# Designed miniproteins, single chains, continued (2), part 21

Each design is a single chain, and the fold is of that chain. pLDDT is the mean over its residues in the fold that is shown.

## One batch from the design tools (miniprotein)

Design m4736
Fold by ESMFold2-Fast:
Parts: C-alpha cells; structure tokens; sequence
Structure m4736 (fold): chain A 59 residues (1-59)
C-alpha cells in the first residue's frame, strides 16, 4: 500500500542521515537506490531518478 511504502521511505531517510553522520558513503548509495525504487512504486519517477543520480556520487 501507499502508506506502507511511505513508512519504508521514512525509515530509509533516517538510516541515510545516520550514514552521512558516520561517513558510510557506500551504505548511503545503497539506501538512496532503495529509496528510488520505493518512489518509483509510488509513481514519483522524477524523484526516483534524482535519488539514483545522487547515489552515483557516493559510489
């Protein structure tokens, strides 16, 4: 459901912030790609593409 997808995105956003604080850039890249897939499932294709572009910077 949409609500379940939104909750997963919120959890990944919290994990992403933690990864930034801890300097875990490879983990941040993975989190951003997972968020992109969830946004794509919500029909937010532009946001998903921007998240994938951001992930490439941290690989």
Amino acid sequence: SREELEKKIEELEREGVRAVIEGRWEELAQILREMAKLHEQLGDFEHAERLREAAERYE
Scores: mean pLDDT 86

Design m4737
Fold by ESMFold2-Fast:
Structure m4737 (fold): chain A 66 residues (1-66)
Amino acid sequence: MELLVETTLSVEQRIGLVLRLMGIPGVEVEILSENTLLVRTTLSPEEFEALKKELESIPGVKVTEL
């Protein structure tokens, strides 16, 4: 299960988000561009939905399920 994450965050905030996501077991992050992350997960469907909702709650973050 994969998420495309588009951000309008500052560089510092983006680095903080990437480090936080990489700290979650079953989550991998690829930096596609200055404003776009690909988040790959091996999480359960419930954990994936919870992560998606948490990311969508962050101001300046847009999430698209792939």
Scores: mean pLDDT 83

Design m4738
Fold by ESMFold2-Fast:
Structure m4738 (fold): chain A 87 residues (1-87)
Amino acid sequence: SEFDEALKKFLKETSEIIGEMVEKGKISSEEAKELSELLKEVLDLWYNNEPKEKILKKFEEIAELVGKSDEEAAEEIRKKIEEVKKK
């Protein structure tokens, strides 16, 4: 489905953003651990065929946590969330 493709793209692009934050030392070990847990929760929701609204809420939680360390990165993620909402 278009949503499944958009979800996979979102996960890939968000993982790349987080990876750049780690490489640049922009995030704490605790934040990296919490982000990893949120990404796992997204995969669990998707695997269990949970509603789109629940998955989007987890995306918002990821953006909020990223924003604690890098608001520019969080804004980039929020723009990607809007694109997923359209699918």
Scores: mean pLDDT 84

Design m4739
Fold by ESMFold2-Fast:
Parts: sequence; structure tokens; C-alpha cells
Structure m4739 (fold): chain A 82 residues (1-82)
Amino acid sequence: MNELLAQDNAAVAARDKEKVRALLEEMSELNNEVHRELQELEKKGVSEEELYEWIKEQAENGSIYAQMQLGIMNSERGKTVE
């Protein structure tokens, strides 16, 4: 009885690894999408303020890539704060 439950738990652990892998792939794909959109905006020659507001919006929508880019842009816009 307990051995069958242990085997079932091993199968569940394998499915959890697959789910984690799928989530990492989805996060990577979302990061690539935000990166492509950023490149298109830069190609269009939009202002730095328009790029900043767009990155800020993507960061607020949960894009980790946009959150990192927002941090970089804030650093570039001035290192003196408070």
C-alpha cells in the first residue's frame, strides 16, 4: 500500500519538474517578446520618455525583463536619488 503511494509521489514529482520547465520556457518567451517590442520601438525612433513609459507599463504588467530594463534606465537617467 505505502509503496504504491511512494511510486505515485515519484510520478507527481516528475510532473512538477515538467511544469517548472514549462514555466521557465514561458517566462523566457515573454522576455523575448518584450525585447523584440523594445527593439521595434527603438527602430521607430520614439523618444526616451516614450520608451521609459512603455517599459514602466510592461514592468507593472509583470514582465521581469521590463522590470530589469526599468532599473537600468533609472540608473542611466541619474545615479543620485533621494
Scores: mean pLDDT 68

Design m4740
Fold by ESMFold2-Fast:
Structure m4740 (fold): chain A 66 residues (1-66)
Amino acid sequence: PSETTLKIAKLIISGELKEGEVYSASEIAKLLGVSQSAASKGLSELEKRGLVEKIKKGKKTLYKVK
């Protein structure tokens, strides 16, 4: 999970994941070639660090880049 967190953080810093945009764990998993579980854990770690905001819309959980 820690390596996936670092990979997601690098995508945010590089601008590949854009500030103000929202992404699902499934989208991040496909982009990085990792499991959805690994992407979800990485996004949860970044949410705790204040780099993304967790948003629930109906049955979907999304993460907004801050």
Scores: mean pLDDT 82

Design m4741
Fold by ESMFold2-Fast:
Structure m4741 (fold): chain A 72 residues (1-72)
Amino acid sequence: SMQELIEKIALEAAEIARELGFDRLADEIEKSKSTMSKEDLIKLLEFLIDVARQLGREDAAERLERLLEEAK
């Protein structure tokens, strides 16, 4: 289902957020995954991609871009 896909991608995004040092954000993503809309997920992924690039973490940005394409 669409919701199962959103939850799966949200959990992978939370793991990447944690790897980038954003433990609180990762916790919030995990708590909200079951009520997250597709639009909310896309905005979250775009935000995390920008953050990863600002931190010089191209590896994380590329992983997030793949998740963004899967979410569309």
Scores: mean pLDDT 89

Design m4742
Fold by ESMFold2-Fast:
Structure m4742 (fold): chain A 55 residues (1-55)
Amino acid sequence: MEKELEEAIKKIEENKDLPTEERKKIVEKYAKKAVEAGLTPEQADELAVKLAEYS
């Protein structure tokens, strides 16, 4: 769970400079995996904030 969230954030940070289309796909894939892994509402909100910052 926590490891999944950490990997998702790390991938978002590493790929923030990619073209918008590719960045969105990477972000969406990892966000979906993290949610499917059972993110708490607080963790989901934190991830959403990170995603919005890189969008």
Scores: mean pLDDT 65

Design m4743
Fold by ESMFold2-Fast:
Structure m4743 (fold): chain A 58 residues (1-58)
Amino acid sequence: AEAAAQARAGELGDRYLPAIKAANETMEKYKDLPDDEALEKANQAGVETYRALQAAAA
């Protein structure tokens, strides 16, 4: 049961890895900005990448 949940979590992580990477790269790029501004930019990049992945999967 736990192993199956872990496998599912791994597959989801792999599928959304580009969105996670986009958010992390944006945080790194804007790390010199105030935390709230950097986080907003990272969220924007992550959401846009996630939406592009969802559109491609449809």
Scores: mean pLDDT 70

Design m4744
Fold by ESMFold2-Fast:
Structure m4744 (fold): chain A 77 residues (1-77)
Amino acid sequence: MPPLSPEQRRQAAMTIANAALSVPGVYSAGASVRDGVAEVTIYAESEEAAKKGEEAVKEAAKKTPGITDVKVSTTVL
């Protein structure tokens, strides 16, 4: 059985997306969590901002119970 309830998945997704959005130069971020895997999309103004966004996402995921893997996709605008 997946380690997260629907409510926990929603909270995890919001926490991870907000971590990316906290990075200067990240315009938008979306996250979804399914079966302990967090899928994150980051839209950034620069490659540097994209890297910092990815690092923020990975750190947030490490602190989020029930997340076993992270998949990050970045797009530089």
Scores: mean pLDDT 79

Design m4745
Fold by ESMFold2-Fast:
Structure m4745 (fold): chain A 59 residues (1-59)
Amino acid sequence: SSSKKKEQKEILREIAEKLRGIGDALNIGLKEAQKLKKQGASDEEILKKIRETIDKLAP
């Protein structure tokens, strides 16, 4: 049987992995937005692309 400390550590690890995934998705979305802005995309197109990227990587 696992101790309470081991269970807590495993849960925290899973949470950390999920949070990292969300952070990575946001970072990718921001980089994509910056690229689109340089290409002269509209604010609406940029926002749509950010939302699509986040939804795909961190639903």
Scores: mean pLDDT 74

Design m4746
Fold by ESMFold2-Fast:
Structure m4746 (fold): chain A 73 residues (1-73)
Amino acid sequence: KAEELFAKAEKLFKEALEALAKGDYKTAKEKLKEAYKYLLEALSLLPKEKYDELKPLAEEEAEKWLKKIEEAA
């Protein structure tokens, strides 16, 4: 189950990057938000130690990408 959620997050992140490359900032932002939701859900299925370690890193990375998209728009 966690693997399927990670795969879904990865696919959405790839779609976000493709939209960003085309200058479609609206689609890029929406796809990135959706990817982040599935990433957090996947992380919640990991042992607590791994979740506590990886969640802040995932949040920081998502915030950096959202800021880049907003600044590029």
Scores: mean pLDDT 78

Design m4747
Fold by ESMFold2-Fast:
Structure m4747 (fold): chain A 85 residues (1-85)
Amino acid sequence: MLEKKREEFLKKLEEIDKLIEQAHAEKDPKKKIEILEELIKKLEELKKFIEENPELFPEEEREQLLAQIDGAIAQAKEKIAELQK
């Protein structure tokens, strides 16, 4: 069970990494916004997964990871706002 949960976490990270690369490569603002919105959704799903599976991480590492995810969500939202101008 625990090992399977860790595999699910790693797969979620891989999906997020792919979306970041796709957003960076996309030149059309409208399509880039769609990719960034999907990225935010996946980051929120990852955050929920971590909160629902606290046993996967020591408390300090969990708090740092959640803070990093919150930062990434904020950055993605800011980029969307810039692209909508």
Scores: mean pLDDT 84

Design m4748
Fold by ESMFold2-Fast:
Structure m4748 (fold): chain A 65 residues (1-65)
Amino acid sequence: MVEEIKRRIKEVIRELLASAPADRGPAQQELNRLANELMELENLSPEELGEIIRELVEEVRAELA
């Protein structure tokens, strides 16, 4: 389900933002995996995927502020 994948992407973004740069490797790999799943499931272009990820990052930043 698209909504569930987006929720998981937001969880990974929260983890990335909370982590020191040296500790971000596993979370970056998981983000890439989930982003690719979303792209395939919704037949998104790379540009459309980039917009969605940007929106999710801004949502997480707003939640953490």
Scores: mean pLDDT 80

Design m4749
Fold by ESMFold2-Fast:
Structure m4749 (fold): chain A 79 residues (1-79)
Amino acid sequence: MEEAKKLLEKVIDLLGEAANASEDFDVQVQLTLLIMQISIALRHGLPKEGAEEALKRIPEIDLPEEVRKKIEELLKKAL
């Protein structure tokens, strides 16, 4: 459980970095909403549910491929 929480904390950090690096307001909003969803899941002790929902959302967000791959790998490890 603690390992899954740490993986999701890293995902939140990467999503925040991607949002700050993006010049696209729509992408920034999508990433911020995803950060909020993961944070809510962590607060409720549902890291697996947070990871599953994030994995469904990530392909819909216009992220650089390398950033997307890193996030997806961390999310899969949190399952």
Scores: mean pLDDT 83

Design m4750
Fold by ESMFold2-Fast:
Structure m4750 (fold): chain A 80 residues (1-80)
Amino acid sequence: MENARKGVEKAIEEAESLVREAKQHLENGDYEKAIELAKKAIDVAEGALRTARGVDPSLAQRAETLLEEAKKLYEEAKKK
């Protein structure tokens, strides 16, 4: 359980980093890069959410929030 929890925490950190990068590229007008990074953030957050649901409800909620944020960024970048 401890190793699985740490793995989820690392995946959440990676998704947070990807979301931040996607936001920066979106603000800078680099829509293609923002789409790419948001897509990657969605994939990482989905993986973290699947694992977190069996480990810790609060980590699952953090992963779900990141997944929603990444999906919104992806939709916004695609509208441009």
Scores: mean pLDDT 83

Design m4751
Fold by ESMFold2-Fast:
Structure m4751 (fold): chain A 65 residues (1-65)
Amino acid sequence: SLAQRAALFRALDVNGDGTVTDEEIRAKTGASDEQIERIRGMFDLDGDGTVSAAEAAAIRAAAAR
């Protein structure tokens, strides 16, 4: 769900700047490059292979509730 993605986004945002990088995912989870791609895909709400500013904003808004 969006709320679960929001919680994961907050957990992976280690520096609190409101963005999640592949490096932060790797540092937090110890995941392989393939796993990082999968985790990043969880934030891709429309499934087009990109994470837009609007999608990131929706995730942050869900985390605030």
Scores: mean pLDDT 65

Design m4752
Fold by ESMFold2-Fast:
Structure m4752 (fold): chain A 65 residues (1-65)
Amino acid sequence: MTKLAQTASAIGLIAISYGVKAKIEIKDDAIEVHFSEASPEKIEAAKKEMEALAKSRGVKLYIHE
């Protein structure tokens, strides 16, 4: 089981917990997050938590707004 896949799943749960709609993809050993539906405030909060998680696990994260 890859650390990437586990981290992507956790990032998806963070999005759900903040009520943000996001598409999460794993590409070339990195996680990409595309926000589609949310207030800027909720996106910022979710983004901060996602970045902290990815950093703690040594996983590359790219966020697109």
Scores: mean pLDDT 80

Design m4753
Fold by ESMFold2-Fast:
Structure m4753 (fold): chain A 115 residues (1-115)
Amino acid sequence: SFDEEIDRLAAAARELLERHPDLGVAFIVSSPESAQRALALLDGLKAAVDAGIPLERAVFVSPDIPEERLEEYEKRVSELATRMAEAARNGDKAGLDQVLAEMRALSREEYERLK
């Protein structure tokens, strides 16, 4: 289900940021399939960062999102990634959870728009 996939994605993002607090991670997904794709990409990035490859940001916006919202979402994920990195760097677990909840809400909203 979408809820199961988005929960896995959010948990993976949180785990990665707790281990690599300078990495900005953000996502907006629109389907269970796009959430699975984002999770697979995040797992690949996790392996690279754990191996010491320098990476500043990992952002994902579902390719199914219309162009008119895509530009706004790209700006939004950039802002969310910055806030995630700041919360992680400061050990602000509540702030990290709030930003993850916002990513989940935006993703849920897009999922519902696509029916």
Scores: mean pLDDT 79

Design m4754
Fold by ESMFold2-Fast:
Structure m4754 (fold): chain A 65 residues (1-65)
Amino acid sequence: HMEELRALAKRLGLSDETIERLEALYAQDSPEARRQALATFFAEVMDRVGKEIEEEIEKRRKLLE
C-alpha cells in the first residue's frame, strides 16, 4: 500500500519532503495517522493539479495574444 502511494506521489510530482512526511505518518501504525496521511496526500495532489491548471490557462492566454 505505502509503496504504491509513494510511486503515485512521485508520478504526480510531489516533493520528497512530502512523501517522507506521509511515510512517517503511515509508519505510526494507527488508523488516525493513516487517515491523516491520506488527507495530506489528497491535499497535496489537489494543490499540484491546481498549479498545473493555472499554468495551462497562462499558456492559452499567451497563445491568444
Scores: mean pLDDT 71

Design m4755
Fold by ESMFold2-Fast:
Structure m4755 (fold): chain A 60 residues (1-60)
Amino acid sequence: AAQAEQDALNLRITKAAHLLLTTDKSIEEIAREAGFENKEELERVFKQRTGISPEEFRKL
């Protein structure tokens, strides 16, 4: 039952990761473009799924 929600979340995280690597946009702007409610939700979810913050991911 949760598969469609997990797939949608994975796509949003993938989009955020792509924007973090290919643009200089703020984390707040990336959260909005990737479909998160706010910067805080992106930071929480991204860290839970990747083990690092979006800010740390950008430095890679």
Scores: mean pLDDT 78

Design m4756
Fold by ESMFold2-Fast:
Order: structure tokens, then sequence, then C-alpha cells
Structure m4756 (fold): chain A 89 residues (1-89)
């Protein structure tokens, strides 16, 4: 369910923010990568059957991840998923 995916994403994002605040860039990058993969995998399966409001929320979450993600492959996957989500609106 979207709520379970969001809960997992927000937990990982919060840990990543804490790691960045502590200066641990390697841990922050790993946590952000895991958060991005959680959204990519989960939303890739759920978005085609999701309600409009859930799709709009997913796009906002993807935008937040894109602002903090430095991995080029993860950024590309997030941008492709965002484009697919926008096409469903």
Amino acid sequence: AVAELEARYRALAAEAEAALAAGDRERAAALLREAALTIIEGHGLLLPEAEKEEIEHAIKVLDELLKVTEDPEIRKALEELKKKAEELL
C-alpha cells in the first residue's frame, strides 16, 4: 500500500537528513539511495492503479528525492518514474 511505502521512505529520508547534519555524507548517500529505490520499486508497481491524489503526492515525493540525490543512475530512474506518473494524470 502507498501508506506503507511512504512510511518506509520517510523513515529513510529522516535518517539521511540526520546523517547529513552529522557530516556523514557516505551514510546519507546510502540512505537516500535506499529511499529512492524504495519509491522507484514501490511506485512502479502501484502508480498505474493509484488514485489521482496518490499520483500527485508521489510526484512531490519524487521531486524531493531528486533535490537530494547525487547518484546519476538513481536520478535517471527517478526522473523516468516522475515522467510516467505525470502521464497518468
Scores: mean pLDDT 69

Design m4757
Fold by ESMFold2-Fast:
Structure m4757 (fold): chain A 66 residues (1-66)
Amino acid sequence: MEEELLKKLKEALENKDEEKAIEVLKEAFKQGVEVFLRAVQVAVEMGASEKIQEEIKKLAEELRKK
């Protein structure tokens, strides 16, 4: 469920686990635009690294093409 995805994202960001955070963001993207946008808000609020922000931008660009 989306709440579990957001919890996993928060835990990954707190632990500075960029690989896990990106994995969860990609999973949220597959769940749908609404879930992905909520995950992006969490990442931004928690001060996600440049690497995570770049992946968010790539996923957002993919959404614009679809």
Scores: mean pLDDT 79

Design m4758
Fold by ESMFold2-Fast:
Structure m4758 (fold): chain A 94 residues (1-94)
Amino acid sequence: GLEELEKKAEKENTAESYLALGEYYYKQKKYELAIKAYDKAIELGSGKTKANALALKGKAYYELGKKELARKYVEEALSIDPNNKLAKEILEEL
């Protein structure tokens, strides 16, 4: 549940744990909280993990109606990982 994901993210302090927490918030439509968790995943991550977190941050901004910010973060994800499937799928929806 949420409390377990929050405790895991705080204890492990990894991009993957914050990415999982952000995805949970996103599924609950808590997009601002998802973005905060994705920001931690971006800070701690590199390569494909960082690109995935940037793409998901973009998707959360899109859900908030902030299409220009969504595009910016998806393009940043593709600059790190040009073949990122998640970033390409989100870009097609923008």
Scores: mean pLDDT 89

Design m4759
Fold by ESMFold2-Fast:
Structure m4759 (fold): chain A 95 residues (1-95)
Amino acid sequence: DKEIFEKLEKLIEALEEAIKKIKNPKLKLELEIELGLLLMGLGLSKLIGELEKELLKKQLERLIEALEKALEEEPENEELKKALELAKEALKLLE
């Protein structure tokens, strides 16, 4: 579905911006790992020509948990809040 791909692209952009502003190096690494996993899931979906829904759901659930933890430590990072909202919206589109 075009809508989910567009939402995932926006999520990736917001997540990259959030990561740039992270001060805690452990949180930065954790979010970079989740970004890498999401990029692999999206890449596989594009390569196959179909959404790997189950893989993307698991990756989004992991990302949401990591973003919630990061936002608790760095609540002033507005890009984390935006990425979290986009991740939740993307997960809902896969339901």
Scores: mean pLDDT 83

Design m4760
Fold by ESMFold2-Fast:
Structure m4760 (fold): chain A 73 residues (1-73)
Amino acid sequence: MIDLEKLREVAKEIGKENNISGDVLAALALLELGYSNTETAKLLGLPPIIVGIARQMRDYLEPLVKKLLEKVL
């Protein structure tokens, strides 16, 4: 089971350094781990629109999401 508190903390850190939303990075990380849009929104307490934005930015954010997952897994 992924540590959601650690995921949020590391996503916020990486997001700040790269001028991107930590919420978007955390959402995309859960999507890459196989969680659905609905599950991702519920786990992170985010509006579904933020999860949709993360999915649309997948290719652009791939290097940051890989770095995030390497730190939290």
Scores: mean pLDDT 83

Design m4761
Fold by ESMFold2-Fast:
Structure m4761 (fold): chain A 70 residues (1-70)
Amino acid sequence: SNEELKKKIIEELKKIFEEMLETGDIDKGLKEIKKLQDEASNKLSQEDLKELSREVKKLLDEFEKKLEEK
């Protein structure tokens, strides 16, 4: 379902951000994020993409805050 796919994408993004914070390998993380964005864009409706985009923005804000605190 689209809900399961959105949940999976959010979960994978959390793992990517966590790995980027632990390893410092930003290039690898960005490549993985790009792949995930391409998958989402091909499989999700415009409304689902808007919803996913809001959740991704929250995760990105959390990631930026954690980077700033280091």
Scores: mean pLDDT 79

Design m4762
Fold by ESMFold2-Fast:
Structure m4762 (fold): chain A 61 residues (1-61)
Amino acid sequence: ATATAKVPSTDPVIRRVQAAEVRRLAEERGGSAEYDEKTNTITVTAPTQEEADELAAVAAR
């Protein structure tokens, strides 16, 4: 299952740090995450839709 979120920070460094944190959490749960700097969108993949949505919500903090 997949979910997407925008990272709210305007700072590119903070955006990358937040994306890296979400990727780490996704990997711990058997999923993955990918960040697109052009659209400021993180795409998370997880075994369930609920887990994907929760990880996307972390990016939106």
Scores: mean pLDDT 77

Design m4763
Fold by ESMFold2-Fast:
Order: sequence, then C-alpha cells, then structure tokens
Structure m4763 (fold): chain A 55 residues (1-55)
Amino acid sequence: EKRKKMYEEAKKLVETTNLSQEEITEILSKKYGISKEEARKIVNEALLEKAKELE
C-alpha cells in the first residue's frame, strides 16, 4: 500500500508538474522516509509508464 501511494504520487508529479526526476525523487524520499535509491526506482517506473502512453 505505501509503495502504491508513492507510485501514484510520483506519476501525478510526472504528469502535472515540470519538476525534474531528481526533484521528484527528493520529494518522495523526504515525504515517505525512504532512501533516494528506492525513491528513484519509483520515479523511473512512473516515467516509463508515461513514455509508454505517449507511444
């Protein structure tokens, strides 16, 4: 559930803001108290999903 919420928030930030991958990663890491590596993985998953939709 926590990972699902993080993923949905990352997806929302990727879709609705001009924030960079690094900025979104920092937001998730701080907000959810997870490592930068885990946050980056979630942000990458959201970015890949967005790219797939645009193809």
Scores: mean pLDDT 77

Design m4764
Fold by ESMFold2-Fast:
Structure m4764 (fold): chain A 81 residues (1-81)
Amino acid sequence: DLVEKAREYIERGKYEEAIKLAEQALKKDPNSVEAWEVLGRALRKLGKYEEAGKYEAIALALQGKFDEAVQAVREGRKLAA
């Protein structure tokens, strides 16, 4: 529910509100892949690429995609430089 609202806010360009809702969802369930993905997407839209890469990596790691998680961190750092 909170994650679905956060996705809607991203679609509407309300990235800070989307981050707030995703953070609330993660307080209830820190293993929510969808909430970490929404956080990463909203941060990416705000140009915060290093932070976005870190949260995208957490979502990937929770799915067992560790090689992809490492690449997400590296790409975020490159885009932030």
Scores: mean pLDDT 84

Design m4765
Fold by ESMFold2-Fast:
Structure m4765 (fold): chain A 79 residues (1-79)
Amino acid sequence: SEAEKAIMEVVGRVRDTVRRLYEEDPEGVEAALASPEGRELLRRAEELLKEAVEAARAGDLEKARKLGEEAVRLVEEAA
């Protein structure tokens, strides 16, 4: 289904972003996880990812993609 494809795309982008960041700068990722600021950004990214999945399931693929893109951005900002 289109919703399943959108979910796979959004989740895959977040996963690939985390993997890339860890490969490029593992110390930066560990520092982000240890910092209150980094943890808050990651918590917000998780909330956006959940909202993106819900939007995709509801058929709002544009909203799902935008929320997923914002989640990726927050993950990159945290690192």
Scores: mean pLDDT 84

Design m4766
Fold by ESMFold2-Fast:
Structure m4766 (fold): chain A 67 residues (1-67)
Amino acid sequence: DKLLKEGEKLAKEGRLMEALGYYAEAIVADPNNAEAYKNMGDVLKKMGLDAGAAAMYAKALALDPSL
């Protein structure tokens, strides 16, 4: 979706906090959006927030085990 794509663009630009905001909005719009949780995990890991990243990855895998 558009929110997920905007978040991915911001994350690639290094605008990590803004990327998290867009991924959070994507999750509010679709709580089953496994890709948004995965992408939040990637951003949190890049920020050094490993525990938060692990939690997001666990949610993503619970929603879509094929990830």
Scores: mean pLDDT 84

Design m4767
Fold by ESMFold2-Fast:
Structure m4767 (fold): chain A 57 residues (1-57)
Amino acid sequence: AEKLREEALELEIEASLLYMKGSIYKYLEKNEEEAKKYFEKADELLKRAEELLREAE
């Protein structure tokens, strides 16, 4: 249980970093195509984190 929660936390941190990069592309570079790619990657990592947290129970 503990190990799965730790792995989920790492994925959430990585997703946050990807979301931040996507926001930079969207708002600073005004590149919505590139921003979308980072947001999609972040969403996928968050989904995997939720699955790990669910399995931890």
Scores: mean pLDDT 81

Design m4768
Fold by ESMFold2-Fast:
Structure m4768 (fold): chain A 59 residues (1-59)
Amino acid sequence: MSDEEALEIARRAYRTALSMGFSEESALQVAIMELLRAGVPREKAEELARKALEEVLAE
């Protein structure tokens, strides 16, 4: 999986979680879990999920 694909998964997870009324912190955990299920290593999943959250919040 490319970093671009992982960021897309994380951004989609954030938009879904936030639309359901989750907090930013809870949405971050959802994005990390989605990335882990997609086979992204934990350290990289945490890094990419944080970057994706910043990008979604900047929209």
Scores: mean pLDDT 80

Design m4770
Fold by ESMFold2-Fast:
Structure m4770 (fold): chain A 94 residues (1-94)
Amino acid sequence: DETLEKIRELAEETAAKLKELGETSLTAEDLIGLAVQILLKVRNFVLPSGEVVNLEKDSPEKIAEALAKEYGIKSEESLKLITDFIKEVRELAK
């Protein structure tokens, strides 16, 4: 699956950049899992904290903020990396 291979590459690159910023809790596997749910247009994605996000309708910024809160990610640079990942996955879903 060409889309899944692109998602894997994006997730690995994003996780590597997050690790360079000291953010090690959010892994490539976590990002791949999120990307699959975005492709499925899940409206009630439940985080371990119980927070619910709409992966079809919520902005990439809102989803990234919820994920950053879940994983204890605090830097604006890390938040931008997660936001950009979500945007790229949504483009692949079109």
Scores: mean pLDDT 83

Design m4771
Fold by ESMFold2-Fast:
Order: sequence, then structure tokens, then C-alpha cells
Structure m4771 (fold): chain A 67 residues (1-67)
Amino acid sequence: EELEKKAEEFEKLAEKSSPEIGELYYRTAVAYRQAAELEKESKEAGEKALKAAEELKKEAEELEKKE
């Protein structure tokens, strides 16, 4: 639930951002949705996917700050 909401927020950010930053936000959203799905299969897989999504989030936010 929280991960899916996070994905939706990043999809909205992607629509409002420049193409380069938007692409990174979109990838972040996809990663959060993937983490949500993997969490349904196993907690461990979900946690690993969440870490990957959070790394993408940091990349997108750092790029956003520089613009």
C-alpha cells in the first residue's frame, strides 16, 4: 500500500519534471511498484527491491536539486 502510493507520487513528479528528470522519476516509480509486488511473494525480496527503489529515488532527488 505505502509502496504503491509512493510509486504514484513519483509518477506525478515525472509528469511535472523535465524529460531527463522525469525519466528518472518514472524509473523510481516502476521500482517502487516492483518492490510492492515482490513484497507479496516474500518479505526478503521486497526489502531488496525497496532498497533499489530508494537508491533511484535519491538519484532523482539529487538531479532535481541541481536544476
Scores: mean pLDDT 78

Design m4772
Fold by ESMFold2-Fast:
Structure m4772 (fold): chain A 70 residues (1-70)
Amino acid sequence: GKEEALKLLDEAGTLAAIRGDDETVALLSEAAKVAEQGKARPYLEKALERARELGDERTARLIEEALEAL
């Protein structure tokens, strides 16, 4: 559910921050802000594309699980 998705986004954001990936952190933060409105998906899809392009498989997996939990 939503609470599980938000927890996964928090974990993904922490990993992105440790790697210095401020763009992924910003996308995940925006997704969390609009999750209540059902508007998180486009931000999560952009964050997922970025994580995949950077080869950050751990962050990508957490974002995929968050998308499933929405």
Scores: mean pLDDT 83

Design m4773
Fold by ESMFold2-Fast:
Parts: C-alpha cells; structure tokens; sequence
Structure m4773 (fold): chain A 65 residues (1-65)
C-alpha cells in the first residue's frame, strides 16, 4: 500500500543517511549509490518481511513524491 511504501522509503532514506555519515566519519567519500544500497540492506535487516523488492519500489516512490 502507499502508506507502507512511504514508511519503507523513509526507513531506506534514514538508513542511507546513517551509512553516509559513517562513511564520512571513516574518511571515505560518500556516494549516493553506495549509500542507497546500504540503506536498502540495513532496512531489510530490520524488516526482513518487507523484502528488498518492496524497499526499492518504496524508494522510487519517495523520489517521485
């Protein structure tokens, strides 16, 4: 549903932001693509029931919203 998609997208974005901060703290350059991939993986670890497909679809919806 759209509500679940928005929550999933927000979680992915939040985890991607955390990953980007950790990369910067480690002295590594931040890449949006890498941060997004880490965000999807971390979100899936917290909520395996949503699955990677659902998380990626939600992220695309968030970008358009």
Amino acid sequence: SMEEDLEAAELVNREATRAAIEMADAGEPVTGERALELGVRRAAERHPEWGEEGLRRAAEKYRQA
Scores: mean pLDDT 75

